Designed miniproteins, single chains. Designs and how they scored, part 76

Each design is a single chain, and the fold is of that chain. pLDDT is the mean over its residues in the fold that is shown.

## One batch from the design tools (miniprotein)

Design m2779
Fold by ESMFold2-Fast:
Structure m2779 (fold): chain A 107 residues (1-107)
Amino acid sequence: MKKKLVTVAVDLEIDGTKEQAERVARYVADELRKKLEELGAEVIGTFTSAEDGKARVVVVARVPEDKAEEIANELQKTSPEIAKRAAERAGVKLKKVTVTVTITDEP
């Protein structure tokens, strides 16, 4: 079966320290991974970065070509909710979330 790569990038602005941002990033990464696996995707990479007031999470998953758009749309819809829950769990105020979902050919 032909496969595609789906990349989800979640950029968060928080009212918090670098250590709190690292915690938020970890919770977002864990929930995105679980969501992707539930949708039948194979997670092949997870990258996080954190600084005072900001966190970024990037997850790359291999998906069936015929499900790539459906999975990307679901991630675009659910990622802001995941980010909000992660911030609440870490005890920080979420100021802004930007979600970018990209579908590319497997190299």
Scores: mean pLDDT 87

Design m2780
Fold by ESMFold2-Fast:
Structure m2780 (fold): chain A 44 residues (1-44)
Amino acid sequence: SAGEEAVEAARKNLEDLKTAGASPGAIDYAERLLKAVEEGAKKL
């Protein structure tokens, strides 16, 4: 489903940022985005 794909994309983005050594602010933003996407997917 679109919700599952969005969650996978958000998780990949977060892991890519961690692997690349992104700033703490970028990682925090990506974590918050992932949580929001996961909550949205649960309500579909």
Scores: mean pLDDT 81

Design m2781
Fold by ESMFold2-Fast:
Structure m2781 (fold): chain A 69 residues (1-69)
Amino acid sequence: GEKEAAERGGEYGRRGSEAALAGDLETARKHVEEARRIAEELGPRSEGGGVALASAGEAEKYIREYEAQ
C-alpha cells in the first residue's frame, strides 16, 4: 500500500545519504533514482510521495556536497 511504498522510498533515500557520506556516489545515485521512482508512482504531491521526495532530496544534497569538495 501507500504506507509501505513511502517507507521503501524513505529507506532508499536514507541508504542514498549513507552511500554519499561514504563516498560511494554511484550507489547513492541509484538509491536516489529508486526513491524518486517511488515518489512518482505515489504522486509527488501525496503525503507518501512527499516523504520519498524529501528523503531523495537529502541524499542529493549530500551527493552535491561531496562533489563540491
Scores: mean pLDDT 80

Design m2782
Fold by ESMFold2-Fast:
Formats: sequence, structure tokens, C-alpha cells
Structure m2782 (fold): chain A 80 residues (1-80)
Amino acid sequence: MTLTTKVEVEDNEDGKTAKITVTTTLRSPDGVSTQTAEGEAEGSAKDIAETIAKSLPPDAQVELKIEGNKATITATVEVP
């Protein structure tokens, strides 16, 4: 099974806060389960995303992508 957590951080128009969207997807032979949660934090999308990436477990396969005002973190774990 594959567990994928995607965190999308996007700068708000005020330049002081960013919107955070967390999507967790579990892929198994019996189907796909997806959960989404939204929130906001103070700071830039880049700074928030870098802080989150540093806080993730060392056993996760982590990808950080920064595209202008949006940052995406993808963490993938293989579950037996």
C-alpha cells in the first residue's frame, strides 16, 4: 500500500498569511481513500513549507517544490 500526504501552501493576497491544504491519500488493492483539510498560517508559503519539510519523519520520501507564490510538499510512505 502507498500512503501519500500532499501539503499545498499558497500565499494569501495580504502577503502576511498563507493558505494550507493537506490531502492524504491511501492507495490499497481494495480502493483509494482521500482526506482533505484546510487551514491558514502566518508567514510566506516558502517559509511555512520549508518549516514543515524539516519537521517530517526521516523515513518518509519527501519532495519540496516551490513555484512562485505556491509551495508543495509531497511525503510518500510504503506501507506493507
Scores: mean pLDDT 79

Design m2783
Fold by ESMFold2-Fast:
Structure m2783 (fold): chain A 86 residues (1-86)
Amino acid sequence: GPIEEAIDILEKGKEEVEKAKSAEEAIDIAKKALLEALKVAPKEILLELIGLILRLIGDSLEAKSVEEAKKISLEVLEEALEILRK
């Protein structure tokens, strides 16, 4: 169903973030995964997912390396997965 589809999108996003070659790529992959999950997710969690997108954007301004950008991206995607698995 919608929750399982959103989980699959976010899990794929995590795999793609691990392979990113730049900070910008890692952040962009995470943003795209969250936006795709937002399209299929139940309406009751839309605000929580939007909050995570805003946090990712804010945290990305402080990323100084590819490793930091990947960490930020993976943390946000993992938190989205935890919300969906409730």
Scores: mean pLDDT 86

Design m2784
Fold by ESMFold2-Fast:
Structure m2784 (fold): chain A 56 residues (1-56)
Amino acid sequence: MTVAQLKRATQDAEEAYKDLEKRTKELGEKLKEQTLKSKEAYKKLKEQYQQLEQQS
């Protein structure tokens, strides 16, 4: 390979890495949103459970 060919290959690898980063970010945000919703549901159930337990 010439220096020019290596330069092109390096740029291509960088583009691939950036594309993967974008995809990772999108998936990460989706998982984070689902985690937050799950935590909210848990907190509501826990509060209801504690109220019932106190009355029992």
Scores: mean pLDDT 81

Design m2785
Fold by ESMFold2-Fast:
Structure m2785 (fold): chain A 97 residues (1-97)
Amino acid sequence: MVEEVKKEAAEIMKEAGRRLEEAIKKAKELKEKGTKEEAKKAIEEAKKLLEEEMKRLEEMAEKAYEVDKALGEAVKAQAEILKDDAEKELEEIEKEL
């Protein structure tokens, strides 16, 4: 049971990181091309994706916490790191627009 929840948590964390990295990369590429309106839309899309992924990770942390407190805390900590990193990158892109 704990191993199954561990696998699920790892997959969700990996997918969240991948999707956010792709969205941020898109926003950065549009900013480099000088398409300010498209870059702004990509930033908004990335922010919505961040909100969706944070909700998924929060639900996963709750599920993990029920079977293993340490796993739940690890998922929560990873979600906070992912959120902070994504917010900082998006803020830097917006500042340069």
Scores: mean pLDDT 85

Design m2786
Fold by ESMFold2-Fast:
Structure m2786 (fold): chain A 58 residues (1-58)
Amino acid sequence: LTPEQEAEIHVALARMALAIGDYETARKNLEKAKELEEYASENTLEELKEIEKELEKA
């Protein structure tokens, strides 16, 4: 598993957790994805930013 794939997985898990109202799990996975930001694709970084905004207003 590459660091890029790890970042994608954590972003996906954060998105799913956010969708079901599990804000703690969403935040934890977002933090894991942030640790891997330097390896993340442009698309993954944009998704990460969107999740951050959603968590801020929740």
Scores: mean pLDDT 81

Design m2787
Fold by ESMFold2-Fast:
Structure m2787 (fold): chain A 65 residues (1-65)
Amino acid sequence: MSREELIAFAREEIERALALGFSLGQAVLYAILKLMDKFGLSREEALEVVAEALGISVEEVEELI
């Protein structure tokens, strides 16, 4: 799966979780866990994908969770 497809997946999962009433931190954590489970990404790779999806740094993603 392409990196662009992974970023799109992360963005969609975060947006869906937010629409369901989850906090941003909860939505981000859920997206990370799904990327790891569904696509076999490491935690570090999942953090990078989520950071790109949100347009923030990996360090800022870590602060949300």
Scores: mean pLDDT 86

Design m2788
Fold by ESMFold2-Fast:
Structure m2788 (fold): chain A 65 residues (1-65)
Amino acid sequence: MEELLERLKEAMRAGDLGRAERIIEEMRRQGVPKERVLEAIEEVRDEVSEELAEIVRRKAEELFG
């Protein structure tokens, strides 16, 4: 779990939306709680653009319901 959360933050810092989406899909399949994914996005929000953070947050909401 922790490794995937860190990989998501790295993908967001790199601006790699495709990688971030794949990591979120993998986290959902592995049963990572939605709340933990959203917390990770918020933790890196100040390090990335608001637009990037919002796109990734919406993708997480779509995949987790």
Scores: mean pLDDT 82

Design m2789
Fold by ESMFold2-Fast:
Structure m2789 (fold): chain A 88 residues (1-88)
Amino acid sequence: SVDELLARIRELTKKAIEKANEFDRLIEQGADKETLEKQVKEMEKLVDEIARLYHELERLGAPFDKLLEAGAYLVSAQALLVTAKNAL
């Protein structure tokens, strides 16, 4: 359902935030580039899945308010990924 897809997007966005926080901690701890690149790849997979689910919501004709909420989660996750990539 639309509500189940939105709940999944919300949970994946929460995971993306947790990964971004872990990435920041790894930088502070002096983690090597390989470790940081693995974290970025995991964040990319989360963003890709959020984007896929967002597109599914559009295909199902989800109400505008729910698409707006889902879009905000996607944009937030994308911003976290860009910030992490720029820190490499």
Scores: mean pLDDT 91

Design m2790
Fold by ESMFold2-Fast:
Structure m2790 (fold): chain A 79 residues (1-79)
Amino acid sequence: SLSEQARELIKQGNEAAKAGDYDKAISLYEQAAKLALEAKDSVLAVEAYNNRAQVLRDRGDLKKAQEYFDKAVEIAKKN
């Protein structure tokens, strides 16, 4: 399912982030968020946005990090 593919991409993103490959982690979380939204799986979409925001913060992209944290909050409030 799309939700299962999104979960696998989040897992791969987490592994990339732990390895310090922030660009790969961001790309994987972006793909996961798209699949989660297509699946209407708001919980997975929130997780993917939050994880992406954390990596952006760790990379020093504070403005982009805040934008993705805000997106996660908006999705969570609706669901």
Scores: mean pLDDT 89

Design m2791
Fold by ESMFold2-Fast:
Structure m2791 (fold): chain A 70 residues (1-70)
Amino acid sequence: MSESEKLIEELLEKAKELIEEYKAGKLSGEEFREKLNELADELYKLLEEGKVSEEQVLELQKKILELLLE
């Protein structure tokens, strides 16, 4: 895996964990939103630093949306 692919996979795993915790009732809606905003900030910084591509960001966002709809 490239370094950028690894970074995207790490963010996806964090998002999966947050979504599972939220669905299990371990996180409130406020806590869930706050933690998702932290992940979004991290992703945005990686994009600004050129460590990930816009295409990778869009793919990650799509996967997170799919997980939220399950």
Scores: mean pLDDT 81

Design m2792
Fold by ESMFold2-Fast:
Structure m2792 (fold): chain A 56 residues (1-56)
Amino acid sequence: SSSQMNFVNQMVQSIGTMMRTDPQRAQQVYQRYMSSVSNMDPDSQSYFTQNSSNVM
């Protein structure tokens, strides 16, 4: 859904920003986001996985 995709996009941006200041925290937040995203649409899950790996 568009609302889930918007939320996932914000998660990816947040991780990217965190990688610049605190990579260790970014890794922990990534794991937390993975748990949240696992309950979303498959498209949202794929988007998160592909785009978060690009910023991490």
Scores: mean pLDDT 81

Design m2793
Fold by ESMFold2-Fast:
Structure m2793 (fold): chain A 60 residues (1-60)
Amino acid sequence: SLLEKLQKLASEHLSPEEAARLTAEGVRFMAEESDGEKVMEKLTEAMKEALEKKGIKIEE
């Protein structure tokens, strides 16, 4: 649910370049982690950081 919410916000607020970087990060996480849940956690963190840099305040 949190990941889905962050993906929605990312699609609305991030530039195509920022979205591409998150996609690349996700692929890297998948290559390094065998656990999909950990990959999702890392993606959630990356999306949150990207949104916060855009000025979007996110609290858990």
Scores: mean pLDDT 73

Design m2794
Fold by ESMFold2-Fast:
Structure m2794 (fold): chain A 89 residues (1-89)
Amino acid sequence: SSQVQQAQQMTQSPDPYIRAGGILALARLGHIDDAQQRGRQLLQQFPDMDPTIRQALQLIIQGNIVEARRVLQQGNPDAYQRAIDIISS
């Protein structure tokens, strides 16, 4: 779907919070396996990333999407809102 394609494009953003927002959007659209795989790839590619983003990605990999949402919303409300907008469109 176009929503899944938009979320996948977000995961390739140069902005680490937009990338994390895209992974969260994929998970919320039911593409949990894709979100977990992309989350693992980002952790390997950026080992020195922002601790808040690392925590959120680790929670997604563990399947704890509810807590990952909370962490990202508190860390960057704008990136979280962009992820919600994709789901609601």
Scores: mean pLDDT 83

Design m2795
Fold by ESMFold2-Fast:
Structure m2795 (fold): chain A 88 residues (1-88)
Amino acid sequence: STETQKALLLEMEKIIKKAIEEGKSAEEIREEVDAFIEEHASELSPEFKGLLRAFADEVVHLREVEKASNEEVIEELEKRTAAALRHL
């Protein structure tokens, strides 16, 4: 359901934010997102799984390519989450 998708998106945002605050690497963040997707695989459409993976890819890109600070990564994650919630 749309409400389930919104709840899962917010839970994933919380997981990524915590990982960033704990100083986890981009690879560790990717692994945590993949684990979250697998845990909820029965509740997620292929399209929504793609959306969640795109969030992990953005975090990796900001960290590894743009060398963004924790604050900048969190700000962009929050912006993307808000946009996705409006689209759902």
Scores: mean pLDDT 81

Design m2796
Fold by ESMFold2-Fast:
Structure m2796 (fold): chain A 56 residues (1-56)
Amino acid sequence: SEEEKKKAKELLEEVEKKIVEILDNSPTKEEAREKIKELQKELEKETGEKIELPDE
């Protein structure tokens, strides 16, 4: 539905902000990647949806 799409977009925007914070605060790409994977698992558990996060 349109409401679900809007909620998904808002969630993705929040996730992007968290990813940027992880990347900025992580001394290595490997550490950032691990934290991003943890974030992805947590979000999938909370939303019940499969979420693909960028690896930067």
Scores: mean pLDDT 72

Design m2797
Fold by ESMFold2-Fast:
Structure m2797 (fold): chain A 74 residues (1-74)
Amino acid sequence: MEAEQKAREFLRKAAEAAENGDLLTAVRYAHEAIRYLVKAGKLEEAQRVMDAVTEALKNKDPKALAEALREILE
């Protein structure tokens, strides 16, 4: 479905931004991915993305966010 494809597109963009150290851009893309995951009925994946974003913001760690998002994509 289109929503799941959009979610994966935004997760890839979020992971790439996080890999480049741009935590704020990564969080913006991750929030868009969460919206599409919810629309696609992928509630467990949406929760995992939300948890990864929360931890990365708490710890100011874009690398940890990148690793978590790549695991969700695989």
Scores: mean pLDDT 86

Design m2798
Fold by ESMFold2-Fast:
Structure m2798 (fold): chain A 61 residues (1-61)
Amino acid sequence: MSDEEILANFRKFAEALAADPRVSREEQRRFLDAMLAYLSTVHSPELVARAREVAEEVLAA
């Protein structure tokens, strides 16, 4: 899977999480932080940094 595909899948996950009214913003941040922690174990720091920016963009909307 390419970096672009990983980031696209992460964005879809983050957007779905942010759109779910049953999940609080605090829970959304915890889930996204957990996913970012996982990504940091298998992917480059550059990819993780981009994923973190995606999470902040989605949570800011």
Scores: mean pLDDT 81

Design m2799
Fold by ESMFold2-Fast:
Structure m2799 (fold): chain A 57 residues (1-57)
Amino acid sequence: MLDSMKEGLRWLARKAGLSDEEIERILASVKDAYEASQKIRELAAEHPEIVPAPEAA
């Protein structure tokens, strides 16, 4: 659950052009699945050009 959401968040952050340091910091701040979903939604809204793939965005 949370691990899968962290994987998605990491992928999205890499697509957004964040550095490894920033990605690690974001992941460290995410403790719950709810927070992970919030961060994913926030990044998607900030980067509307990232077209969601059939499986992983």
Scores: mean pLDDT 69

Design m2800
Fold by ESMFold2-Fast:
Formats: C-alpha cells, sequence, structure tokens
Structure m2800 (fold): chain A 60 residues (1-60)
C-alpha cells in the first residue's frame, strides 16, 4: 500500500494527476484509509473536479 501511495504522490508532484488517481485507487482497494481519501480529494481539486473532491473528503 505504501509503495502505491508513494508512486501516486510522485506522479502528483509531476502533474500527472490521472496516473496519480489510478495509483491512489489501487491503494484504496487494498486498504481504505482516511489519508488516501484525502489524497484523492486533493488530486481531483487539481483537476477542477470539485464534485469528486467533495465526495472523497466526506469519506475521509
Amino acid sequence: VLGLEMAARLLYKQGKFDEAIKYYEEALKIEPTPRIYRMLAEVYKKLGDEEKAEEYEKKA
């Protein structure tokens, strides 16, 4: 799980938001944690998807 989170964070820093989402979603399937939900919310905010961002914030 940690490896997937690190990969997603690296992709996020590189501006590869779509790829970051894929890695966070994989991490979420293994271990759904408030931290991963918050990270997904932040990525969706960067993409301008306010609706998805709010949905993930509610689950964190």
Scores: mean pLDDT 79

Design m2801
Fold by ESMFold2-Fast:
Order: C-alpha cells, then structure tokens, then sequence
Structure m2801 (fold): chain A 109 residues (1-109)
C-alpha cells in the first residue's frame, strides 16, 4: 500500500541518519556530547520504528514523523551547544539532510 511504501522510505532515512551519527560517535569517542546525542537518537529511532509498525493511516505516520523531527532537532540543538566548529558543521549537515528528506516523504503522503 502507499502507507507501507511511505513507512519504508521513512525507515530508510532514519536508518541512514542513525548510521551517520554512529560513524560520528565512533570518530569522537572522547566527546561526551556526541556520545550522548548518538544514544538519544538511537532511542528515538527504536521508539519511532515501533510506532511506524503500529501506524495504519497517513495521518498517524505524519504525526510520528513530526515527533521524530522535533526530537532530532532538540538533540541536535543540545549537541551543537557543546560541539567544536568541525563537529558542529557535521551535525548541522546530518540534521538538515534528514529533515529535508523527511519533509519530502511527508509531502507525498
């Protein structure tokens, strides 16, 4: 169904985002802000996957993704307040690309 196709596109974006954050965390093992941001994002990822599996309508999927966007924005804002300029640039890139992809998927819903 169209709802299942949208769920799969969202799962792909979230999986790619988590993989990028995992790589960032691996490159900065001594940076508590990056480690905490990765752990927080991983929790949001796990909760979001469960909610997406339970969702039945495009409206429910949209609500889940708006909550994910808000949670990721809060995590990114906190991490940016602690980050060096180089790490901050990478966090901003991951955030902007993720939010753009999620918005494009929602517009097709």
Amino acid sequence: SKVDEIKEEIKKVLDETLARLEELAARHPDNPAVQDAYRAAKKIYQISLKKLDEAKTPEEVKEIIENVKNALTQIADWALSQASPEVAAEIRRIREETLKKLDEIIKKA
Scores: mean pLDDT 85

Design m2802
Fold by ESMFold2-Fast:
Structure m2802 (fold): chain A 99 residues (1-99)
Amino acid sequence: LTEEQRREIVAALAYMGAAVLRIGAERSKDPKVREKLKRMADALESLADAILNGDYETARQKAEELIKLADEMSKDPELKDDANLVRKLANLALEEIEK
């Protein structure tokens, strides 16, 4: 894969992750869980946008912020799997940026 294709794949995965979290938020009856899922989804989309724009410094900062957010959210048992997904996607982005 070219560097451009790898970047596009990572951004696409981040957008897909955000979509999954937004579906989870819509299905959740707990307003606090909904808010947290939407917050992680917004952050994933922001990361994907930075990657696609070639703004790797902003993407790195957003990925690091996402890892911290995922660590905070993983303390909530209802968000553990969603937080793990977010952390994996943020780490994938960092690997692509740091290559």
Scores: mean pLDDT 86

Design m2803
Fold by ESMFold2-Fast:
Formats: structure tokens, sequence, C-alpha cells
Structure m2803 (fold): chain A 65 residues (1-65)
């Protein structure tokens, strides 16, 4: 989704704070059962596995490669 893509772009640009905010929003949308794009799905799956917010940020970054 939009937050997933924004998180990936922010992380690639070195803006970890912006990436963390967008990744957290993607995770909250996943918890609410809302549709997500590929980066958002990867972040949600990392969160579901118990990885938390840090794993969600990593998943967003990896999905953007």
Amino acid sequence: GAHGRAAARAYAAGDVGAAARHAAESFQLWKQGRPLGAAGRAAAEAGEAGGGMVASIQAHYDAAK
C-alpha cells in the first residue's frame, strides 16, 4: 500500500524515522484487516511471526529492492 511504498522509499533515502512511522501504519492497517501492497504484506507477515516493528521496517526495505 501507500504506507509500505513510502516506508521503503524513506528507508532507502536514510530517513529511518519516516520509515518507522510508515511501517507502523502499515502494521496497524494489517491488524484492522485492510488490503496492503507487497511491501505491506511482507511487513505484516514479519509482524505476525513476532518480529515486531523492527522486522516490519526490514521487510519493507527488502521488498523495495
Scores: mean pLDDT 60

Design m2804
Fold by ESMFold2-Fast:
Structure m2804 (fold): chain A 94 residues (1-94)
Amino acid sequence: VSEEELDRDVLAAFAEIAGAIALKTARKNGASDEQLEKLREHFKRFADALRQGNLDEARKHIEEAAKVLEEAGLPETAEFVRRVGDQLIARLEA
């Protein structure tokens, strides 16, 4: 395993933890099954994009996840997701 691949896997692992926190918060606060499924898909694609080094796909899926959280009435959770996503993307760009 290359150091570059290991770094991307670590960033993806942090993304998966943050996504799990956001999903638990959304479920607890009454997000619909449809909203939860959309969140799972976008968080999965975000982590996959980080593993691939695909910055454009990572930005797209984190922003779409944040929008679903806003639609669910969770703007603070949406802000958390954007902030964590931006930090992980910045680490990948460095």
Scores: mean pLDDT 85

Design m2805
Fold by ESMFold2-Fast:
Parts: structure tokens; C-alpha cells; sequence
Structure m2805 (fold): chain A 91 residues (1-91)
């Protein structure tokens, strides 16, 4: 179970790093900025929920972050990995 928590946090952190990089590379794309900002906010809530052992809350926020990452496939892949680990934690 500790390994699943670690893997989920690593995947969420990787998604955050990718979103930060993509935003830096596209500073005048306001549509992308809005989506990245929404995804990053939910990603922060997901990480906080894991720290509070609220895995259902973490999963809810990770899924909302995923909805905002359609235009960032690399971040989407990392979020899908995090969601998989979170789903295993709530079984």
C-alpha cells in the first residue's frame, strides 16, 4: 500500500512538472493557460488529499485534472497512471 501511495505521488508530481514546462513553452496561448491552471489546481488538491489519506478525494481531483489535460498528452499519461494507483488504493 505504501508503494501505491509513493507511485501515485510520483505520477502526480511528474504531471505537475510537465504542465509547468508546457506553459513556459507556450506563454501566449491563453486557452492552454486556462486549462493548465485548472489542471494544476486540481493536481494540488489531489496531492493534499493523499497526504490526508483521503484517497477518494485524491481520485476525484486527479480525474478533474485529467479533464483539463486533453491538449497535453504527456501530462495526461502521467495522470492516468496516478488514477490507476489511486483506484487500487480505494479497492
Amino acid sequence: EEELIKKALEALKKASEILTRVEKEHPNDWDLFAKVSAATLHLAFAIQAIKEKDYEGALKHARKALEHTKDVPEARKSLEEAIKYLEELIK
Scores: mean pLDDT 84

Design m2806
Fold by ESMFold2-Fast:
Structure m2806 (fold): chain A 74 residues (1-74)
Amino acid sequence: SEEERARELVQRAGDALREVWKIAQEKKTPEAYELARKAADLYQEAVDAINAGRLDEASRLVEELQKLVEEAKK
């Protein structure tokens, strides 16, 4: 269902944001904190898209968040 998809997207977005923030706190570099800020902005956009029922847009934003997680790990 779309409601179930929305819940999964919210969880994935939140998990990604928390991971980027965790990495930033571990690394304590300006670059890592900049990635955390970008992740917070993307998270807000994803939540707004989910609340508007734009689940395909939200899915793309969650994919961008996941790419930031991978970037933060470098």
Scores: mean pLDDT 88

Design m2807
Fold by ESMFold2-Fast:
Structure m2807 (fold): chain A 85 residues (1-85)
Amino acid sequence: MKEFLREAAEKLRVMADQAEAAGHKEIADLLRTASDVLERAAKGEITPEQAAELLERIADKLYSLGTPLAKKAAEFLREVAEKLR
């Protein structure tokens, strides 16, 4: 669990940096928020269930942006949230 959370958080941070470099600042900011949620879960500061709920809310926000990149990012967050359950 803890290793999975750290790896997912790192992957989201890399995706956020790439999104920002491509001019997708809103997507980058949401991905950084998601990475922070996973890091907090890895440290035991929040439960996996709480992390899953927060990731689903961030995914909904990403999906509402309507771009293919944002939808793909939302799908990734939903997959991570499902694994936390």
Scores: mean pLDDT 83

Design m2808
Fold by ESMFold2-Fast:
Structure m2808 (fold): chain A 80 residues (1-80)
Amino acid sequence: SPIEVLREMLEAVDTETDYEKFLERIRELAPHLPEEDRRIVLTLAENVLNAKKQGRYGLADFYKNLLKDYLRAKIEELEA
């Protein structure tokens, strides 16, 4: 179910402290999403890791929160 995939992604964003492990988990789940959602989710997750690797922790948190908001909005849309 796309809703279950989105919920698993949201859990990974909230619980995974290793950003590389986080990105791997998102990449595992992403093929189960529609193309548009997959592209957005992967881009945001990659931006989180890249910002953290550059020591830009505030920017990493910004992208992490954008991803969480996107995932929550999509879950609400599919539950409607």
Scores: mean pLDDT 84

Design m2809
Fold by ESMFold2-Fast:
Structure m2809 (fold): chain A 61 residues (1-61)
Amino acid sequence: FEELREKLVEELRERSRGKSGEEIGALVKEMIAELSKKLDEEQLEEVTRALEEAGLRAYLE
């Protein structure tokens, strides 16, 4: 699961290149929505925190 989390964070970073903070926020929400179909509640919460943190980091760069 940790490897999946890291892979998703890297995917978000790659997809966030050249995007505004607003676009990054929308991307994070879209990724979380798709993952909610595949992950249980605990896994979704953990991945949500990781993606939100990565999105904020991408915005601040």
Scores: mean pLDDT 74

Design m2810
Fold by ESMFold2-Fast:
Structure m2810 (fold): chain A 98 residues (1-98)
Amino acid sequence: LSLEEKAEADLTALVLGVASEKEIDRLAQRYVEEGLDPETVARLREESIAERKALRVKQAKELLDKGYSVEEIAKELGFDSPEELLKMLREAGIKPPE
């Protein structure tokens, strides 16, 4: 695999594992350090963050439907705060429980 193909595969694996944005950033920076073009890495990072957001919305909704609290879901899915999760849910048109 080329460095670009390896970076794409590794970033996709982090997305599927619902990794934090910081973990995605750290992996992207490592590929820049290994000689992959920064513009290519920036594109792959942007794509991975968008895919991660969509996956996390789906997973958060499933956990809410099971009766987990916003705080528990934020911790489980690697959000920096419960407020970040609430913002993401609102942007996706999902109303959190009262």
Scores: mean pLDDT 74

Design m2811
Fold by ESMFold2-Fast:
Structure m2811 (fold): chain A 88 residues (1-88)
Amino acid sequence: SPEFDQLTPQGQQIVQQTRQRMDQVVSQMTSDPSVTLQQTISRINQIYDDAYQVVQQTLSPDDVRRTTVVLTRVRNDSINRATDRFMS
């Protein structure tokens, strides 16, 4: 996305690693019939919170704001993907 391309290399790395982790968790949890949508959303939110802490500790305030916008979109996309898979 254009917003991702405007991030610092460190911000891009955090976003990329967070997206990969969320994609893996969504794929694993949506393939397990014993796992609920609510548990999957809770896990996605935990991954987001962990990433947000790293961003706050490592980036400038301006880069925190820009990186948080992209992380929030990655989180929302992952929740939507999980919801679609559970409701299909």
Scores: mean pLDDT 88

Design m2812
Fold by ESMFold2-Fast:
Structure m2812 (fold): chain A 107 residues (1-107)
Amino acid sequence: EAGRAALMGGASAGVGAVGAAAGAAAGDAEGAARGAEEAARGAEEAARGAEAAGAEEGAKAGREGAEEGREGARRAREEGDAKAAAEGGGDAAAGGGKAAEAALAAS
């Protein structure tokens, strides 16, 4: 079901965000960037699930979160700003979560 796909995407975004935060805490910009990219992918998956469920606002939140996650990863790689990746990963997890919630409500 679309709601299940959105939940799995939201969960993956959360795991990615934790990885980004751990990388930042360790001073590992590459690790933080990878976590933020994983969070962004989860948020995109959640957004697609929300869109399939007819939850348009949730889909938008998930896509916005995914963009923030990708921006954070880019800053970590280009500027060595691991904290930007942790913040972007957190935004991706928040957006993915909103998408998952909206998809469940619509399902």
Scores: mean pLDDT 88

Design m2813
Fold by ESMFold2-Fast:
Structure m2813 (fold): chain A 58 residues (1-58)
Amino acid sequence: MSTAERMAEDVVAQLRALGLDEEAERVRREVKEALSKGDTKAAFEVIVRGGRLVQEAR
């Protein structure tokens, strides 16, 4: 598993723990899509947005 995939799984787990299941599924889907296209930058942008949602909910 790449670093981006690990970071995405961590953010997804945190969003689900906060009850933000729709946001978690969006992050998982968009990261998978970006990585399938080799767009690591887009994948990290999605991860950063998800991490901000986790911080705002705490």
Scores: mean pLDDT 81

Design m2814
Fold by ESMFold2-Fast:
Structure m2814 (fold): chain A 68 residues (1-68)
Amino acid sequence: MLHAISTLVSQAGLLSSPEANKLITKALGAAQDGKYDEAVKYLDEAAKLSSPEAQELLKRAKELAEKA
């Protein structure tokens, strides 16, 4: 689970603004600590600041975090 989330958010980070990328980094840190509720929150905030392509990747990462 964590590896799949990490891959998706890394790909989204390449397509995102610096501001969204900071939130993506916080989401990864929260997921690594097992705080998936915080990770979901940061992914939601990052998606609002991201391109449609990055938003789709972040949505998939959020769904994985919600299942974890």
Scores: mean pLDDT 76

Design m2815
Fold by ESMFold2-Fast:
Structure m2815 (fold): chain A 61 residues (1-61)
Amino acid sequence: MDEKELEENKKLLDKHIERAKTVPDPEIGEAVALLSAAVIAATEKNPKVREEILKYADEKL
């Protein structure tokens, strides 16, 4: 399993979620975080890693 890819994608998602928290409008911030998770998942070619990224995002959001 590509554990390194999963870890790197989780770190990227964490950065985007933290950045989304700095948006003054919480609805826009949530939309930015969700869009970031969707883009990261969409660019992941390994279906198992993609599924884990989506699960992590769902649990963290």
Scores: mean pLDDT 75

